# Designs tried in a protein design run: designed miniproteins, single chains, continued (4). Part 65

Each design is a single chain, and the fold is of that chain. pLDDT is the mean over its residues in the fold that is shown.

## One batch from the design tools (miniprotein)

Design m14252
Fold by ESMFold2-Fast:
Structure m14252 (fold): chain A 74 residues (1-74)
Amino acid sequence: SKEEIQRLGTETLERMREAKVPSPVILEVMQILGELQKTGDVEKAIARLRELAKKSDERTREIIEELIERLKEV
């Protein structure tokens, strides 16, 4: 649901801020989740998040991978 995706976005944003993830990466994740709320295209959102994770450090990748797994359950 949109509410579940919004809650995931808020929790992920908080975790990324605590982990000192760069602002451009945080913005990219939020844009991906925003498009997901509009389109419902979970597969596209996961694909974009996986590409972002590949270019990220280990800690940031861990946070994004957890978000991907939670999105598979929505």
Scores: mean pLDDT 83

Design m14253
Fold by ESMFold2-Fast:
Structure m14253 (fold): chain A 85 residues (1-85)
Amino acid sequence: SEAIKTIEEMAKKLSELAPEAEEEIKKLADEAIRLVQQGASAEEVSKVIDEMAKKALEATRDSETRQKIAEIASEGIKKVKEALE
Protein backbone atom coordinates (compact mmCIF):
# COMPACT_ATOMS: atom_id res chain seq x y z
CA SER A 1 0.00 0.00 0.00
CA GLU A 2 1.31 3.44 -0.99
CA ALA A 3 -0.37 4.92 2.11
CA ILE A 4 1.43 2.49 4.45
CA LYS A 5 4.76 3.09 2.67
CA THR A 6 4.30 6.87 3.03
CA ILE A 7 3.50 6.55 6.77
CA GLU A 8 6.61 4.37 7.31
CA GLU A 9 8.84 6.84 5.40
CA MET A 10 7.39 9.78 7.40
CA ALA A 11 7.96 7.99 10.72
CA LYS A 12 11.61 7.33 9.77
CA LYS A 13 12.26 10.94 8.67
CA LEU A 14 10.49 12.47 11.69
CA SER A 15 12.39 10.16 14.08
CA GLU A 16 15.70 11.20 12.48
CA LEU A 17 14.81 14.89 13.02
CA ALA A 18 13.36 14.33 16.54
CA PRO A 19 15.09 11.26 18.10
CA GLU A 20 13.63 11.98 21.58
CA ALA A 21 10.11 11.47 20.13
CA GLU A 22 11.00 8.21 18.26
CA GLU A 23 8.92 5.88 20.48
CA GLU A 24 5.79 8.10 20.30
CA ILE A 25 6.20 8.58 16.52
CA LYS A 26 6.51 4.79 16.02
CA LYS A 27 3.38 4.17 18.14
CA LEU A 28 1.36 6.71 16.13
CA ALA A 29 2.72 5.33 12.82
CA ASP A 30 1.57 1.82 13.87
CA GLU A 31 -1.89 3.27 14.67
CA ALA A 32 -2.08 5.10 11.31
CA ILE A 33 -1.12 1.87 9.49
CA ARG A 34 -3.85 -0.03 11.39
CA LEU A 35 -6.40 2.62 10.36
CA VAL A 36 -5.37 2.26 6.68
CA GLN A 37 -5.70 -1.55 6.95
CA GLN A 38 -9.19 -1.16 8.52
CA GLY A 39 -10.38 1.10 5.66
CA ALA A 40 -10.50 4.30 7.71
CA SER A 41 -11.06 7.64 5.95
CA ALA A 42 -8.20 9.82 4.72
CA GLU A 43 -9.38 12.36 7.36
CA GLU A 44 -8.95 9.87 10.24
CA VAL A 45 -5.50 8.77 9.01
CA SER A 46 -4.43 12.42 8.51
CA LYS A 47 -5.33 13.22 12.15
CA VAL A 48 -2.90 10.54 13.38
CA ILE A 49 -0.20 11.83 10.98
CA ASP A 50 -0.75 15.34 12.41
CA GLU A 51 -0.19 13.87 15.90
CA MET A 52 3.10 12.28 14.70
CA ALA A 53 4.28 15.71 13.48
CA LYS A 54 3.13 17.31 16.76
CA LYS A 55 5.24 14.85 18.80
CA ALA A 56 8.28 15.64 16.61
CA LEU A 57 7.69 19.40 16.98
CA GLU A 58 7.43 19.07 20.80
CA ALA A 59 10.95 17.51 20.79
CA THR A 60 12.67 20.54 19.18
CA ARG A 61 12.78 24.34 19.30
CA ASP A 62 15.11 24.68 16.28
CA SER A 63 13.23 26.69 13.62
CA GLU A 64 14.91 24.96 10.65
CA THR A 65 14.13 21.48 12.04
CA ARG A 66 10.53 22.56 12.79
CA GLN A 67 10.16 23.76 9.17
CA LYS A 68 11.43 20.38 7.88
CA ILE A 69 8.97 18.54 10.17
CA ALA A 70 6.08 20.67 8.84
CA GLU A 71 7.13 20.00 5.22
CA ILE A 72 7.37 16.22 5.84
CA ALA A 73 3.91 16.22 7.47
CA SER A 74 2.33 18.29 4.67
CA GLU A 75 3.79 16.13 1.87
CA GLY A 76 2.94 12.91 3.73
CA ILE A 77 -0.69 13.90 4.32
CA LYS A 78 -1.02 14.84 0.62
CA LYS A 79 0.38 11.46 -0.50
CA VAL A 80 -1.80 9.49 1.96
CA LYS A 81 -4.96 11.34 0.81
CA GLU A 82 -4.07 10.67 -2.85
CA ALA A 83 -3.44 6.96 -2.07
CA LEU A 84 -6.74 6.54 -0.11
CA GLU A 85 -8.93 8.46 -2.62
Scores: mean pLDDT 86

Design m14254
Fold by ESMFold2-Fast:
Structure m14254 (fold): chain A 73 residues (1-73)
Amino acid sequence: MITEAIKEGRKFGEELQGLSTEEMIEAVLAWLDEKRPQYTDEELDAFVLAVLLSIKDKEKQNALAKAIAYYRN
């Protein structure tokens, strides 16, 4: 469900705050690879948005958003 994807994304994003930009990108992409067969495209989009909104560092948020967009093309 989209609600569960949002909750998981927010929680995951909070855990990423202490990581470098590179570690953050690798962790998110690894999670997306793992969950892609379990989630719909809408649930994956909700998860990604929740993660991005949880990242307080704007430069890290922008770098992560760009990496995810490239990965999902």
Scores: mean pLDDT 79

Design m14255
Fold by ESMFold2-Fast:
Structure m14255 (fold): chain A 74 residues (1-74)
Amino acid sequence: FVEELKKKLEEITGAKVEAFVLGNTLYLRIKGELTEEQKEEAIKLVKEAFKDSPYDKIVVIFETKDKRERVEIK
């Protein structure tokens, strides 16, 4: 699940994706400059994947050199 989702996110964003788990929460850190369209596409992908997820929550972190944005999917 995690490796497949990570690969799909890397494909649509062109950015490096790091994944880690704390408790029952999956964290996906997307490192790079993304357009708003790419961010929306990434969130849609994660929301669809979450339906079949073993995790209680997925947190997507959009990270650039200057900013971090956190989106929770539950």
Scores: mean pLDDT 79

Design m14256
Fold by ESMFold2-Fast:
Structure m14256 (fold): chain A 91 residues (1-91)
Amino acid sequence: MLEEVLEALRSMDPATAKAVVYAQALTLARGEEVSEEDIELLLEAARLVGLDEEKIREWIRERRVEELLEELERLLPEIPEELQEAIRRAL
């Protein structure tokens, strides 16, 4: 599972891969219960796409939904419209 997720991210455009990571971080930050395993998996993905993994961990743990949403919305115009719609539906 981890290797498959990381492989998928490697095959994506950098902007799309980062948007996917932020969308998943936003989902975790909004969740009532978040597993440590889910956070660690996402941080491996964040590291792969060149994002600040410690900042993402902090934002998920502290439920910084607004900060995660702002970063995701900043990236959305840079990815294909069909993927933008998929991500917006997940928000």
Scores: mean pLDDT 76

Design m14257
Fold by ESMFold2-Fast:
Structure m14257 (fold): chain A 90 residues (1-90)
Amino acid sequence: SEKEKEEAIRKEIIEALKHMIIAVAALAVEKVGLEEAVEEALRILEKLREEEGLPALDEEERRRLREELRREIEETARRHRELRERALEA
């Protein structure tokens, strides 16, 4: 339906913004720690979803998104640390 197509477009916009939020959150990990960076990223994404008029995430969807964010933020932060350590050794 037309409504479903509009919702799909909004979800695609939020998904693109998620990748930028993950990158910024990964930079914050050294200052605030992984858990705080994950919770802030989740809060920002939920606010963006609300502003775009998307349905609120249920408890299971929030849990899965938090787990995805934790994994991706941790991996990105680890890569940033490795890159900095190698640059200092060169």
Scores: mean pLDDT 83

Design m14258
Fold by ESMFold2-Fast:
Structure m14258 (fold): chain A 100 residues (1-100)
Amino acid sequence: SIIDQLLDFLEHLKELFPEFREMPELSEEQKALVPNPLSLDEIIEMIRSGEISTPEEFFDKLNQLIQSYLTLHSPDSPIHGIALALQDLVERFKRQLELS
């Protein structure tokens, strides 16, 4: 049931944040700053393959994705603001799981 909740949340995130669905195309400079980029589709695949089996592992991977975008984009860019919105929604979902 917890795995189903995580997958349902990821599908919801893909609808709200299409910018994070797929692996980003990075320049050589960007790859040096973020050697391990992630996407929502990759995180879904990690859950389905069993690489993510706990909520802690799940939130670690989502935080890795969020931090990558915050690192690659300036604070005044639209994508940086969208990454902060994703971070807020993820934190709210985490709190809901801790209370359930």
Scores: mean pLDDT 85

Design m14259
Fold by ESMFold2-Fast:
Structure m14259 (fold): chain A 75 residues (1-75)
Amino acid sequence: MTPLEAAARAAIDVLEKHGFSREQAAVLAGKILQLHFVDGKSVEEVAKETGLPEEVVKEAIDAARQAYNDALAAA
C-alpha cells in the first residue's frame, strides 16, 4: 500500500465510524485530503466547504497524516 493509499484508507475509516457509507466516505475523504494537503486549506475551511463538523474533519486529517507517516516509515 502506498503512503497516499494508507492516508486515504485512514480518512475513509474515520468517516465510516461517523456514519457515512463506504462509497460516500471515499468521496469525502478524497475531497478532505485534496483541500487540506494539496490546496493548503485549514480544518475550518475544509469543514465549511464539505459541510462536515470541524471535529470530524480534524479526526480524518490527523488519521490520514499518521497513516501516511507510518507507511513511509515501513517502506
Scores: mean pLDDT 84

Design m14260
Fold by ESMFold2-Fast:
Structure m14260 (fold): chain A 71 residues (1-71)
Amino acid sequence: MKIKGKKFKKKDGSLYTVTDEDEELLNSELRPFFYRGFLARIYYPDINERLPRMSAEELEKKFKEELKKAL
């Protein structure tokens, strides 16, 4: 899946631009770890909040929903 250069709106209203490293992680065996870390960065940019417990399938679904909203 190609996501390099996509911009995701974070919870604080700022934009995060996907890097080459992000795309490599998404297309690797580390995909589930990528989803959790990436979603935490988008939804909880403040260190005081953490992503709630989710299955791998729920993480993928939520990532795809955010990808549809990406610029």
Scores: mean pLDDT 71

Design m14261
Fold by ESMFold2-Fast:
Structure m14261 (fold): chain A 60 residues (1-60)
Amino acid sequence: LDEAAATLAPLKPTDVVRVVKAAMEGNEEEAYKIALDSGLSEEEARRVTEAAKQIADEAA
């Protein structure tokens, strides 16, 4: 939980909400695009997408 939240920390709060919402809708590709658009590297964007998916799975 703490590690997933820390992985999202580089994003603006608005982008964090968008990434998590996309993951909750099952749209990992959209979550990844949002992370890339926020200025993250491909590796960071992938980690953020995975963290958002874990948060979405726990919320479901």
Scores: mean pLDDT 74

Design m14262
Fold by ESMFold2-Fast:
Structure m14262 (fold): chain A 69 residues (1-69)
Amino acid sequence: MEVFDPITNEWISLEEYLERYPGAVYDEETKTVTDPSGVRFPVDDISTMEDVRTGAVYRRQEDGNYVLA
């Protein structure tokens, strides 16, 4: 399974992502990753990510940057 790393803009394996970011958690029920800072995103969708504490949603732009929606 591949996951998009929004920090490096790379598709990498789920195992590599979890090794790269100690403390990250994968939820197989929702197919989402929560990074160590509490940002959650779907493994197969690069368009959005959210802060689980605030509910803030970030949208991927054409240049690869994420901007608060």
Scores: mean pLDDT 75

Design m14263
Fold by ESMFold2-Fast:
Structure m14263 (fold): chain A 80 residues (1-80)
Amino acid sequence: GALDALLASKEKVEEAKKKTDELMEKLKELLEAGDMERATQLAEEFLEELKPYYESGKAAVEKINEFFKKYLEERAAELA
């Protein structure tokens, strides 16, 4: 029923949030090591995984977008 679908959606959002936190930790480690290429690849792969959950996983998508925005800003500052 509709309630079962809603509960399943909630669990998927919580799973996506946990996976996002784990990804953010790995991205931080790769960036501290200077491996921008691998960090970008992992983030792109994760965004593709989240595609079916976009509407229910807004917070995860926003968190990843903020992360990329910071990278673009830092890269622009280094090139200036």
Scores: mean pLDDT 68

Design m14264
Fold by ESMFold2-Fast:
Structure m14264 (fold): chain A 68 residues (1-68)
Amino acid sequence: SLEEEIERLKKQKEMIQKAGEEGVKLARSWNLPEAVKKIQALTDETIQKINEEIKRLEEKKKKEEEEK
């Protein structure tokens, strides 16, 4: 269902955000500023793509409910 897919994407987003935060902390601890920037950029890009997909699915769900 659309609701299940949206929930799955939200959980995936949480996982990616957590992994990114842990990666940044580790890279900072090892004084690797270039790694910090790469991890932040990849995390942000991935989250943005997931947010766009969630928005698309939510809009589709709203359209289906519109027929009430």
Scores: mean pLDDT 83

Design m14265
Fold by ESMFold2-Fast:
Structure m14265 (fold): chain A 67 residues (1-67)
Amino acid sequence: MTPEEREETIRLLQEVLGLSEAEARVAIDEALARGVLKPASIFTATAIRVIGDPALREELARRAAEA
């Protein structure tokens, strides 16, 4: 993932899912750790998890605070 792709993915996560910048960074890093390398796939995987499970949203916020 290029820095520009990462920055665009952060913006999309913030605008569409209402994540903070720090939460968006954690979501991207977690998706990359799972082998999800494409920006669109990272967005989709994050959206599915966050919308379906409030506990995952809270976990992202917690990890963002630790980063």
Scores: mean pLDDT 74

Design m14266
Fold by ESMFold2-Fast:
Structure m14266 (fold): chain A 99 residues (1-99)
Amino acid sequence: MELSDEEALERLKALVEALIALLRRVRAEAADLSEEERAQLDKALALLEEILAVIREAIAKKTPLEEAVKRIEEVLLSYMSPEEFEEVVGWAAARLLAV
């Protein structure tokens, strides 16, 4: 029922990797992206790559989930708000489904 810290981090890693793949695909396949939308995708991809690095290090060092989550939140807030990130993912997914 409850995931171990290691299992939770591994699942989070898989989700982040899947999201990176989705955003990279949108950037490559969506023909009508504006310069602003491309910049937002590039910023979101940079954020996700940094989060992925934090997760990988946390798994390797057996960092407690609570400490890893705090570091991830610090990285996220240094790039954009959670709401801004959700908006970018939302419109990117919509564009992939429309193309």
Scores: mean pLDDT 78

Design m14267
Fold by ESMFold2-Fast:
Structure m14267 (fold): chain A 66 residues (1-66)
Amino acid sequence: SEEQVKALEAQFKQQDPEVALQAARQLKDLGQYDTARTLVGQYLKDFRPDPATEAQFKALLQELAS
């Protein structure tokens, strides 16, 4: 649902990479691939996590490639 997607989007703003990764996985499970890619890209740009965390997000982006 749109409300569910908005709740997952809000999780990306918590500056918690584990929460953001879980939210991206849930968006993928909902078939929201474009939204998941956009939010992961924005998270990496806004919070600039450490290299190990960035690698996890990049791996997820490869899974989301259409």
Scores: mean pLDDT 79

Design m14268
Fold by ESMFold2-Fast:
Structure m14268 (fold): chain A 71 residues (1-71)
Amino acid sequence: MDTLEEILSTLAPILRRLSLAGLYRLGVEIGKKFPEEEFEKLKELVETLGLSPEHREALLRGYREGLRQRP
């Protein structure tokens, strides 16, 4: 399984072009696959991606929802 950092690095050009809804959905899928402790790492990583505050919030909100859906 790729690390969270590898996934975000690979997707960085695409992330800037995604809608807020697209970023939220991506965040949900990532949150379902990665543990809660990776959330702090995600917050640090998204600051390096050059996303707008609104886009960063959409991705992080999706991640929290994905974590909530985990058993």
Scores: mean pLDDT 76

Design m14269
Fold by ESMFold2-Fast:
Structure m14269 (fold): chain A 75 residues (1-75)
Amino acid sequence: MTKKVSELSDEELLAIVRKEFPNEEIPLELVQALKDAIPDATVEEFIRELKNYLKAKKENPDFKISEKKGPAFKR
């Protein structure tokens, strides 16, 4: 059973993310930005993208999720 992020509220996604990363400070704005960028992604894909984002942010402090970049984050 596969739920798309567009089928979940921002609060439900935030709860799932916080369960996966209980010691991380994941702001609602990050969840909203990522959901807007990949609305057709599954919850599992969303979690993987968030892990990639956290890793990229450590390597590039200027890495930010821009609004509505479609299926691909440029950079």
Scores: mean pLDDT 70

Design m14270
Fold by ESMFold2-Fast:
Structure m14270 (fold): chain A 80 residues (1-80)
Amino acid sequence: TREEAVEEARRYAEEARRFAEEGRELLRLHPDDRQAVARGIGLILRGIGLGWHALLLGRRTGSEEAIRYGEEGIRAAGGR
């Protein structure tokens, strides 16, 4: 349902922000550690992917609110 899509998109957007923030923190704290850098990049990419999942879920269900959460998640993660 649309209500389920909104709640799922909200969760994906929150997870997208969290993963991207964790990834950026790893890059900031350990810029010379190649394993930490690889993990940080991976977390940012995971965040972007979660934001896109929320956006696509909103588009599939016709929920403007879910689309908005997806857009917010993508922006929070890095814009793509």
Scores: mean pLDDT 84

Design m14271
Fold by ESMFold2-Fast:
Structure m14271 (fold): chain A 60 residues (1-60)
Amino acid sequence: KKLEELREAVRNQDVDRVVALIKEDPSLVREFLDLLATIPVSAEFVRRVVEALGGEVDVS
């Protein structure tokens, strides 16, 4: 159910809805990344979602 809502939010590039869904169910982060490989979205959309989820982390 939440996966279908996440897919629709990603297709609509609805940052607030994607963020709300992931905060409610953090396991959806993996599904979100898979959807980004399949659904064409803008880089701005991805950046806004990442920033809203807590910003970028330093990964070396």
Scores: mean pLDDT 75

Design m14272
Fold by ESMFold2-Fast:
Structure m14272 (fold): chain A 62 residues (1-62)
Amino acid sequence: MVKQSIIDTLEELGLTDLAKRLSTLSEEDAYKEFDKNIDRKGAILATGRSIRSIGDQIDKEL
């Protein structure tokens, strides 16, 4: 349930590659990765500057 919900949310956010990657992980690992990435993404969207390099890192890992 948690893993499926996370994948659906990431697909909604346009993070399809990350969603696909999480589908190969355990539910615990998928939740941990999602929480970390959603926090980073939210911060990037909120500030738009100081965390630009994190956005690049996400893009490279996706």
Scores: mean pLDDT 60

Design m14273
Fold by ESMFold2-Fast:
Structure m14273 (fold): chain A 94 residues (1-94)
Amino acid sequence: SLLEKIKELLEKAKKDMETNPIPASKAKQEKYRKLAKQLLELSKLPVLPPEVQQLLKEFAELLQYAADKGVTSKSLDEAIKTLEEFLQKLALGE
């Protein structure tokens, strides 16, 4: 499922950023901070399934970590794209 794919990408991103950190540009850090705040607010919506609320909270926490440490990973950026697709499908009732 898309949820499982996102979870796997987040796990890989966390490991990659802890083990072999790649520097993030100021623009990417700002993007991560903004997205983290948005996802944390979205995670509080009771209309979302509990597993989705938990995923959004964990995603937000990892984005804050990446921004604060000034690091990035390909898996994190891929997770963001996969999440955008997942949220779009949810909004369309798919």
Scores: mean pLDDT 86

Design m14274
Fold by ESMFold2-Fast:
Structure m14274 (fold): chain A 58 residues (1-58)
Amino acid sequence: EEDIERFAEAGEKVGRNGLLTVAEHRGLPAPTPEQLEEAARIGREKGKENAEVLKADA
């Protein structure tokens, strides 16, 4: 439902931004598009899992 999609989108953004922030802070080269896509995909999956857990607890 809408809540799950919102958490998925938030997770996707957090995944991408997190990878970029870590690379910048550690002085690493900018992540490749493939790495950014993978981080976004993982973040999206985690977002959906978190939404389901919160709904089950509520």
Scores: mean pLDDT 75

Design m14275
Fold by ESMFold2-Fast:
Structure m14275 (fold): chain A 55 residues (1-55)
Amino acid sequence: YEASDEEKELIAEILTKLGVHDYVTAADLLKKELEKEGKKEEGEAMAEKLKSLVN
């Protein structure tokens, strides 16, 4: 999945601000936020990417 620069920055900023050690929780939050903006497919792809990074 190729995210836009804006989406990559948003993800990095959310992870940093939340101090999230749990990438699964961060991925779920991002998916919900993107779904609210009508970007459900992008949110799901990004959530799967983040979850794969912890395995």
Scores: mean pLDDT 65

Design m14276
Fold by ESMFold2-Fast:
Structure m14276 (fold): chain A 87 residues (1-87)
Amino acid sequence: EEVERALELEREWLDRLTPEQRAYRAGYIVATAEPQLEALRNDPRYPERRIEIVEGSRKLAEEVIKRDGNTEAYEKGKADAQKALAE
């Protein structure tokens, strides 16, 4: 329920964005998902549901780009996320 609710709110938020902004955010989410999962797996204080939320967010973002396209905005989101992680 908690995981499902969090993902429902994220889907609602993404659906309120413009198609370009939605694709950008989807790319950002996908690029940050694995670093976030690695951090969560290495910290026993975080409950399993947080891992499930991040995995669910990644799947949701992948569904968004498959549905909407906008590959240029998606790739920009991924690139900006990778740059932010490197800084």
Scores: mean pLDDT 79

Design m14277
Fold by ESMFold2-Fast:
Structure m14277 (fold): chain A 71 residues (1-71)
Amino acid sequence: MVIDPDELAALAERILAEITEDREALVEELRRLLEKHKAGEATAEDLARAAALARRLPDEEVEALVAEFAG
């Protein structure tokens, strides 16, 4: 039996909200680390953290952020 469309929509919205919230938090943290790098204040640990965060995000998002900070 197919799940009711309204119940499926509610479940999908809940899952998307969690994914979107996590993604936005990761993007914000990566942006913060890239800002620190641009300021010349990034440590090796900061760069390693940025690389780890980049692996959790879609390549498209990472490339957009890197391009923004590359000038």
Scores: mean pLDDT 73

Design m14278
Fold by ESMFold2-Fast:
Structure m14278 (fold): chain A 69 residues (1-69)
Amino acid sequence: MEVYDPITNKWISLEEYLKRYPGAVYDEETKTVLDPSGVRYPVDDISTMEDVRTGAVYRKAEDGNYVLA
C-alpha cells in the first residue's frame, strides 16, 4: 500500500508516509491519507491526488508529472 509523497515526488509505503508525516491520518473507507496540513492523497492510486483545502485534483500525465485535472 503506497502513497504519493509530493515533496520527494516518489511513491512510498503508507507506513513510511505516516512515520514521515506525524499527524497524518489514514481513512480506510475512502482509501485516502489526510496530511497534517489538510491535503488528502489517495492510497494505491498512481493517477490522482487531491488538495482538500482548494478542491484541486492533480492527475498523472503521460510524461510522469502531475498536472491539474
Scores: mean pLDDT 66

Design m14279
Fold by ESMFold2-Fast:
Structure m14279 (fold): chain A 65 residues (1-65)
Amino acid sequence: MEEVRQEAREVMREVALRFFALNKPAEAGALLQAGVDAVSAATSPEELRQALERFRREAEARLAA
């Protein structure tokens, strides 16, 4: 569990840096808050991976917009 949570945090950090590089900090803030809440609520590795995959999809959609 700890390894998966650490990987999730690293992915969220990388996505945040991409939003900052594109000058979209407000969008990063909302997405990161939702991501942190989902990771904290996850009680299994499967739930955590699903939350992370969903976070990545949302991030890519917002970056493409």
Scores: mean pLDDT 73

Design m14280
Fold by ESMFold2-Fast:
Structure m14280 (fold): chain A 75 residues (1-75)
Amino acid sequence: MSPREQRVMDRLLALLRASPSGSLSVEEILAALRADPSMTPEDLELAELFLRVADRNGDGVVSLEEMEEARAFLS
């Protein structure tokens, strides 16, 4: 992954690790990233791509395990 891709992935993993349940909805993750002033529109597009890869079941919920699997697949 590029440095930008790695940074966005690390942010997604950090959000999931901070979740008490170990999972978050795609909407909750995107809302948190939109609230982050360091995130550019390009970073948000990349995050949406990673979330689509991680949410392979299409249920709109992503777990830490699913995101780690997506990171391995995208590397």
Scores: mean pLDDT 81

Design m14281
Fold by ESMFold2-Fast:
Structure m14281 (fold): chain A 61 residues (1-61)
Amino acid sequence: DLIDALAAAGRSGDSAAARAYVRQLQEEYGLSPEQADAVGAAATAGDLALARALVERARAA
């Protein structure tokens, strides 16, 4: 999924892939730019629990 893909991009240092996945979070999940950036930052840092919690919170409204 996109969170796992972002985590992989973070581990490999692939900034271009990470940016593409953050845009895809906006398109596929309907996140705002701020929400997508927060999810991307958490996932690329390896905090998958926080990244998933942020997605759930954003989509729960």
Scores: mean pLDDT 81

Design m14282
Fold by ESMFold2-Fast:
Structure m14282 (fold): chain A 74 residues (1-74)
Amino acid sequence: DLEKRALELGEKGEPEHIPELERILRESKDLRARKAAILALGRIGSEEAKEVLRELTKDEDPEIAELAKRILEV
Protein backbone atom coordinates (compact mmCIF):
# COMPACT_ATOMS: atom_id res chain seq x y z
CA ASP A 1 0.00 0.00 0.00
CA LEU A 2 2.02 2.92 -1.35
CA GLU A 3 -0.46 5.52 -0.04
CA LYS A 4 -0.02 4.25 3.53
CA ARG A 5 3.76 4.05 3.08
CA ALA A 6 3.97 7.63 1.77
CA LEU A 7 1.90 8.94 4.72
CA GLU A 8 4.13 7.01 7.15
CA LEU A 9 7.27 8.57 5.63
CA GLY A 10 5.71 12.04 5.92
CA GLU A 11 4.82 11.41 9.58
CA LYS A 12 8.50 10.58 10.26
CA GLY A 13 9.43 13.89 8.60
CA GLU A 14 13.03 12.87 7.79
CA PRO A 15 14.89 14.00 4.62
CA GLU A 16 16.42 10.49 4.40
CA HIS A 17 13.03 9.29 3.09
CA ILE A 18 12.82 11.72 0.13
CA PRO A 19 14.28 9.17 -2.36
CA GLU A 20 11.56 6.62 -1.44
CA LEU A 21 8.85 9.29 -1.87
CA GLU A 22 10.32 10.15 -5.30
CA ARG A 23 10.11 6.45 -6.27
CA ILE A 24 6.44 6.35 -5.23
CA LEU A 25 5.76 9.42 -7.40
CA ARG A 26 7.64 8.00 -10.42
CA GLU A 27 6.47 4.37 -10.27
CA SER A 28 2.90 4.61 -8.97
CA LYS A 29 -0.11 5.36 -11.17
CA ASP A 30 -2.29 5.57 -8.02
CA LEU A 31 -3.34 9.19 -7.59
CA ARG A 32 -3.92 8.70 -3.85
CA ALA A 33 -0.37 7.40 -3.34
CA ARG A 34 1.07 10.27 -5.38
CA LYS A 35 -0.94 12.88 -3.43
CA ALA A 36 0.18 11.26 -0.14
CA ALA A 37 3.81 11.51 -1.30
CA ILE A 38 3.35 15.24 -2.05
CA LEU A 39 1.85 15.82 1.42
CA ALA A 40 4.78 13.88 2.91
CA LEU A 41 7.31 16.06 1.05
CA GLY A 42 5.52 19.17 2.37
CA ARG A 43 5.68 17.75 5.90
CA ILE A 44 9.43 17.09 5.61
CA GLY A 45 9.85 20.70 4.42
CA SER A 46 13.60 20.50 3.70
CA GLU A 47 15.15 22.34 0.73
CA GLU A 48 15.53 18.98 -1.06
CA ALA A 49 11.82 18.22 -0.52
CA LYS A 50 10.89 21.69 -1.83
CA GLU A 51 12.94 21.09 -5.01
CA VAL A 52 10.97 17.88 -5.66
CA LEU A 53 7.72 19.79 -5.08
CA ARG A 54 8.81 22.53 -7.54
CA GLU A 55 9.26 19.91 -10.28
CA LEU A 56 5.84 18.43 -9.43
CA THR A 57 4.18 21.82 -10.14
CA LYS A 58 4.87 20.94 -13.82
CA ASP A 59 3.26 17.48 -13.59
CA GLU A 60 0.97 16.29 -16.40
CA ASP A 61 -1.77 15.53 -13.85
CA PRO A 62 -3.49 18.82 -12.92
CA GLU A 63 -4.42 17.53 -9.44
CA ILE A 64 -0.77 16.70 -8.72
CA ALA A 65 0.47 20.04 -10.10
CA GLU A 66 -2.13 22.04 -8.13
CA LEU A 67 -1.45 20.20 -4.86
CA ALA A 68 2.32 20.75 -5.22
CA LYS A 69 1.75 24.49 -5.85
CA ARG A 70 -0.53 24.73 -2.82
CA ILE A 71 2.00 23.03 -0.53
CA LEU A 72 4.81 25.35 -1.71
CA GLU A 73 2.72 28.55 -1.28
CA VAL A 74 1.52 27.75 2.24
Scores: mean pLDDT 82

Design m14283
Fold by ESMFold2-Fast:
Structure m14283 (fold): chain A 100 residues (1-100)
Amino acid sequence: MEEEKKKKEEKIKEAKEKLLKELPKVLEEDLKIARERGDERAAKLIELRAEALERLLKGTPVEEVLAFVRERAEELGLPQEEVDALERMLSTYPEMLEKL
């Protein structure tokens, strides 16, 4: 019984570690595209999204990550509509992790 539970937890941990390793590469490619388009606002949003996802993957509670996103978005001057979209995405994170 415990061995089966440990195998499932280990698989989820490995999936999270793989995402943490791949996240910087995805961020770099997305940032390059945004900067090539001269879209500084999109670049800031991409960086905030990546930081939020990294915190969630490292085990930060979703409520703390949402608070961080709101505070940081205000500092960066991001539109409320984009922030609301990001918050909705992050709020579905537990289901997304289970699907991995």
Scores: mean pLDDT 74

Design m14284
Fold by ESMFold2-Fast:
Structure m14284 (fold): chain A 83 residues (1-83)
Amino acid sequence: SPIASLNEPEKATLESMLKQTSLSEEKIKELIEESGDQGVAYIVAAALESGELTEERKEWAKFIAEQVENEELRKKTIEWLEK
């Protein structure tokens, strides 16, 4: 499960996504620096698996997914959000 693969910073970001509508660009940049592209993709996948994504939080998750630098992984992550 993607949720089981998350480290502590990734879990904190997921919890923030589920509780809050907004995440600053600075916090997203810090997350990418700590977790890299794969960590960001796992956070988005875990948020989708949780079933708690509202439309507003889906926009936020899409913004996070768009920060993935690897083009193939970014496209795949965005496709997970669009189904």
Scores: mean pLDDT 69

Design m14285
Fold by ESMFold2-Fast:
Structure m14285 (fold): chain A 60 residues (1-60)
Amino acid sequence: LPVTAEQIAEKAGVSLETARRIVEKLAATDLDPAEIVASLPGVDAETGLRIVKAIEELRK
């Protein structure tokens, strides 16, 4: 099932704008979630870990 921006924002505790950028990259590329998060400006290590965990759990 596709992961939505709303699910990432709620589960990882990030803004909808940040979540939308992640969803667009997930749809356009076959990169690891960690690689996608590392490409985003302004995301710190703790927030990045939460986003990666959220994507992995939502993809289960």
Scores: mean pLDDT 76

Design m14286
Fold by ESMFold2-Fast:
Structure m14286 (fold): chain A 70 residues (1-70)
Amino acid sequence: SPLIERYQKELEETRRGIAEEEKRLADLVKANAPGLQGAIEETALAMLRAGHDFLEDVIKRLKEEEEKKK
């Protein structure tokens, strides 16, 4: 399904974004300078994780609908 393929690509991009954000936050903590920037990065990470969960749910539902068409 082109739609499932599109959402899987977005899921992979979101996973990369999560990994990059986790690294940025870890680097700030290691530098002992999380401060306001740390709070911003934590908020961005939470939003990315919520988007990841949403995309996984959408992909699961799309796969279930394709299974029902057999």
Scores: mean pLDDT 82

Design m14287
Fold by ESMFold2-Fast:
Structure m14287 (fold): chain A 120 residues (1-120)
Amino acid sequence: SPVDEAIERLRAEVEKFLDLAYKKKNYELGAEGFQAIGDLAVEFARRLGNPELAERIQKAADRAVKAFKEGNYEEAKKAMDELVTAIREAAKQAPEDEALRFLNALVTVAREFIEKLEKE
């Protein structure tokens, strides 16, 4: 589906962002980017009326932020996977057009942070 393709695109961009943040050793910008992604995804889940999913997204984002602060690549990668999985669940609860706008907004955030890392 278009939503599944957008989720795969988001996963690829977020993984590229994570890998680049570790390659550049810019853990602060890595943490900021995952916090920004998490904040948007939490708000989206809350607007869907799913506070349990919002909490799962928040916990995954917080875990990614902590892993970046600790320089722990393996934990950050695991937290990224949990975050993208929860984002997928949220997107599938929305009408397709809203899900696509949401996923595109997250891809835009990931690409903005990738650009900031590449300019360093």
Scores: mean pLDDT 90

Design m14288
Fold by ESMFold2-Fast:
Structure m14288 (fold): chain A 88 residues (1-88)
Amino acid sequence: MFEDYERDAEKLREFRKANPERFQRLVDLLNDRSPEAAEEIRYNLTPEEKEAVAAYGSLLGTLEMARRLGYDPEVIARLEELVKRALE
């Protein structure tokens, strides 16, 4: 189950380390929620940025859902560690 998330976390970490300013721009776009930000995400990202956005959304969305639905605490803790590893 976690093998795919571990791969996504490592991809995000590598992208962030290589492109910290671009990574921050992507995070800002994802949190903007404006129509302009949505168009930027849909049409103007590079393939590498699209992969990073998909990995970020997968990790954070899964963690948020696990917390909201009251998943097993060990599952939540492991997802939190993967997110921390990707973002730190």
Scores: mean pLDDT 76

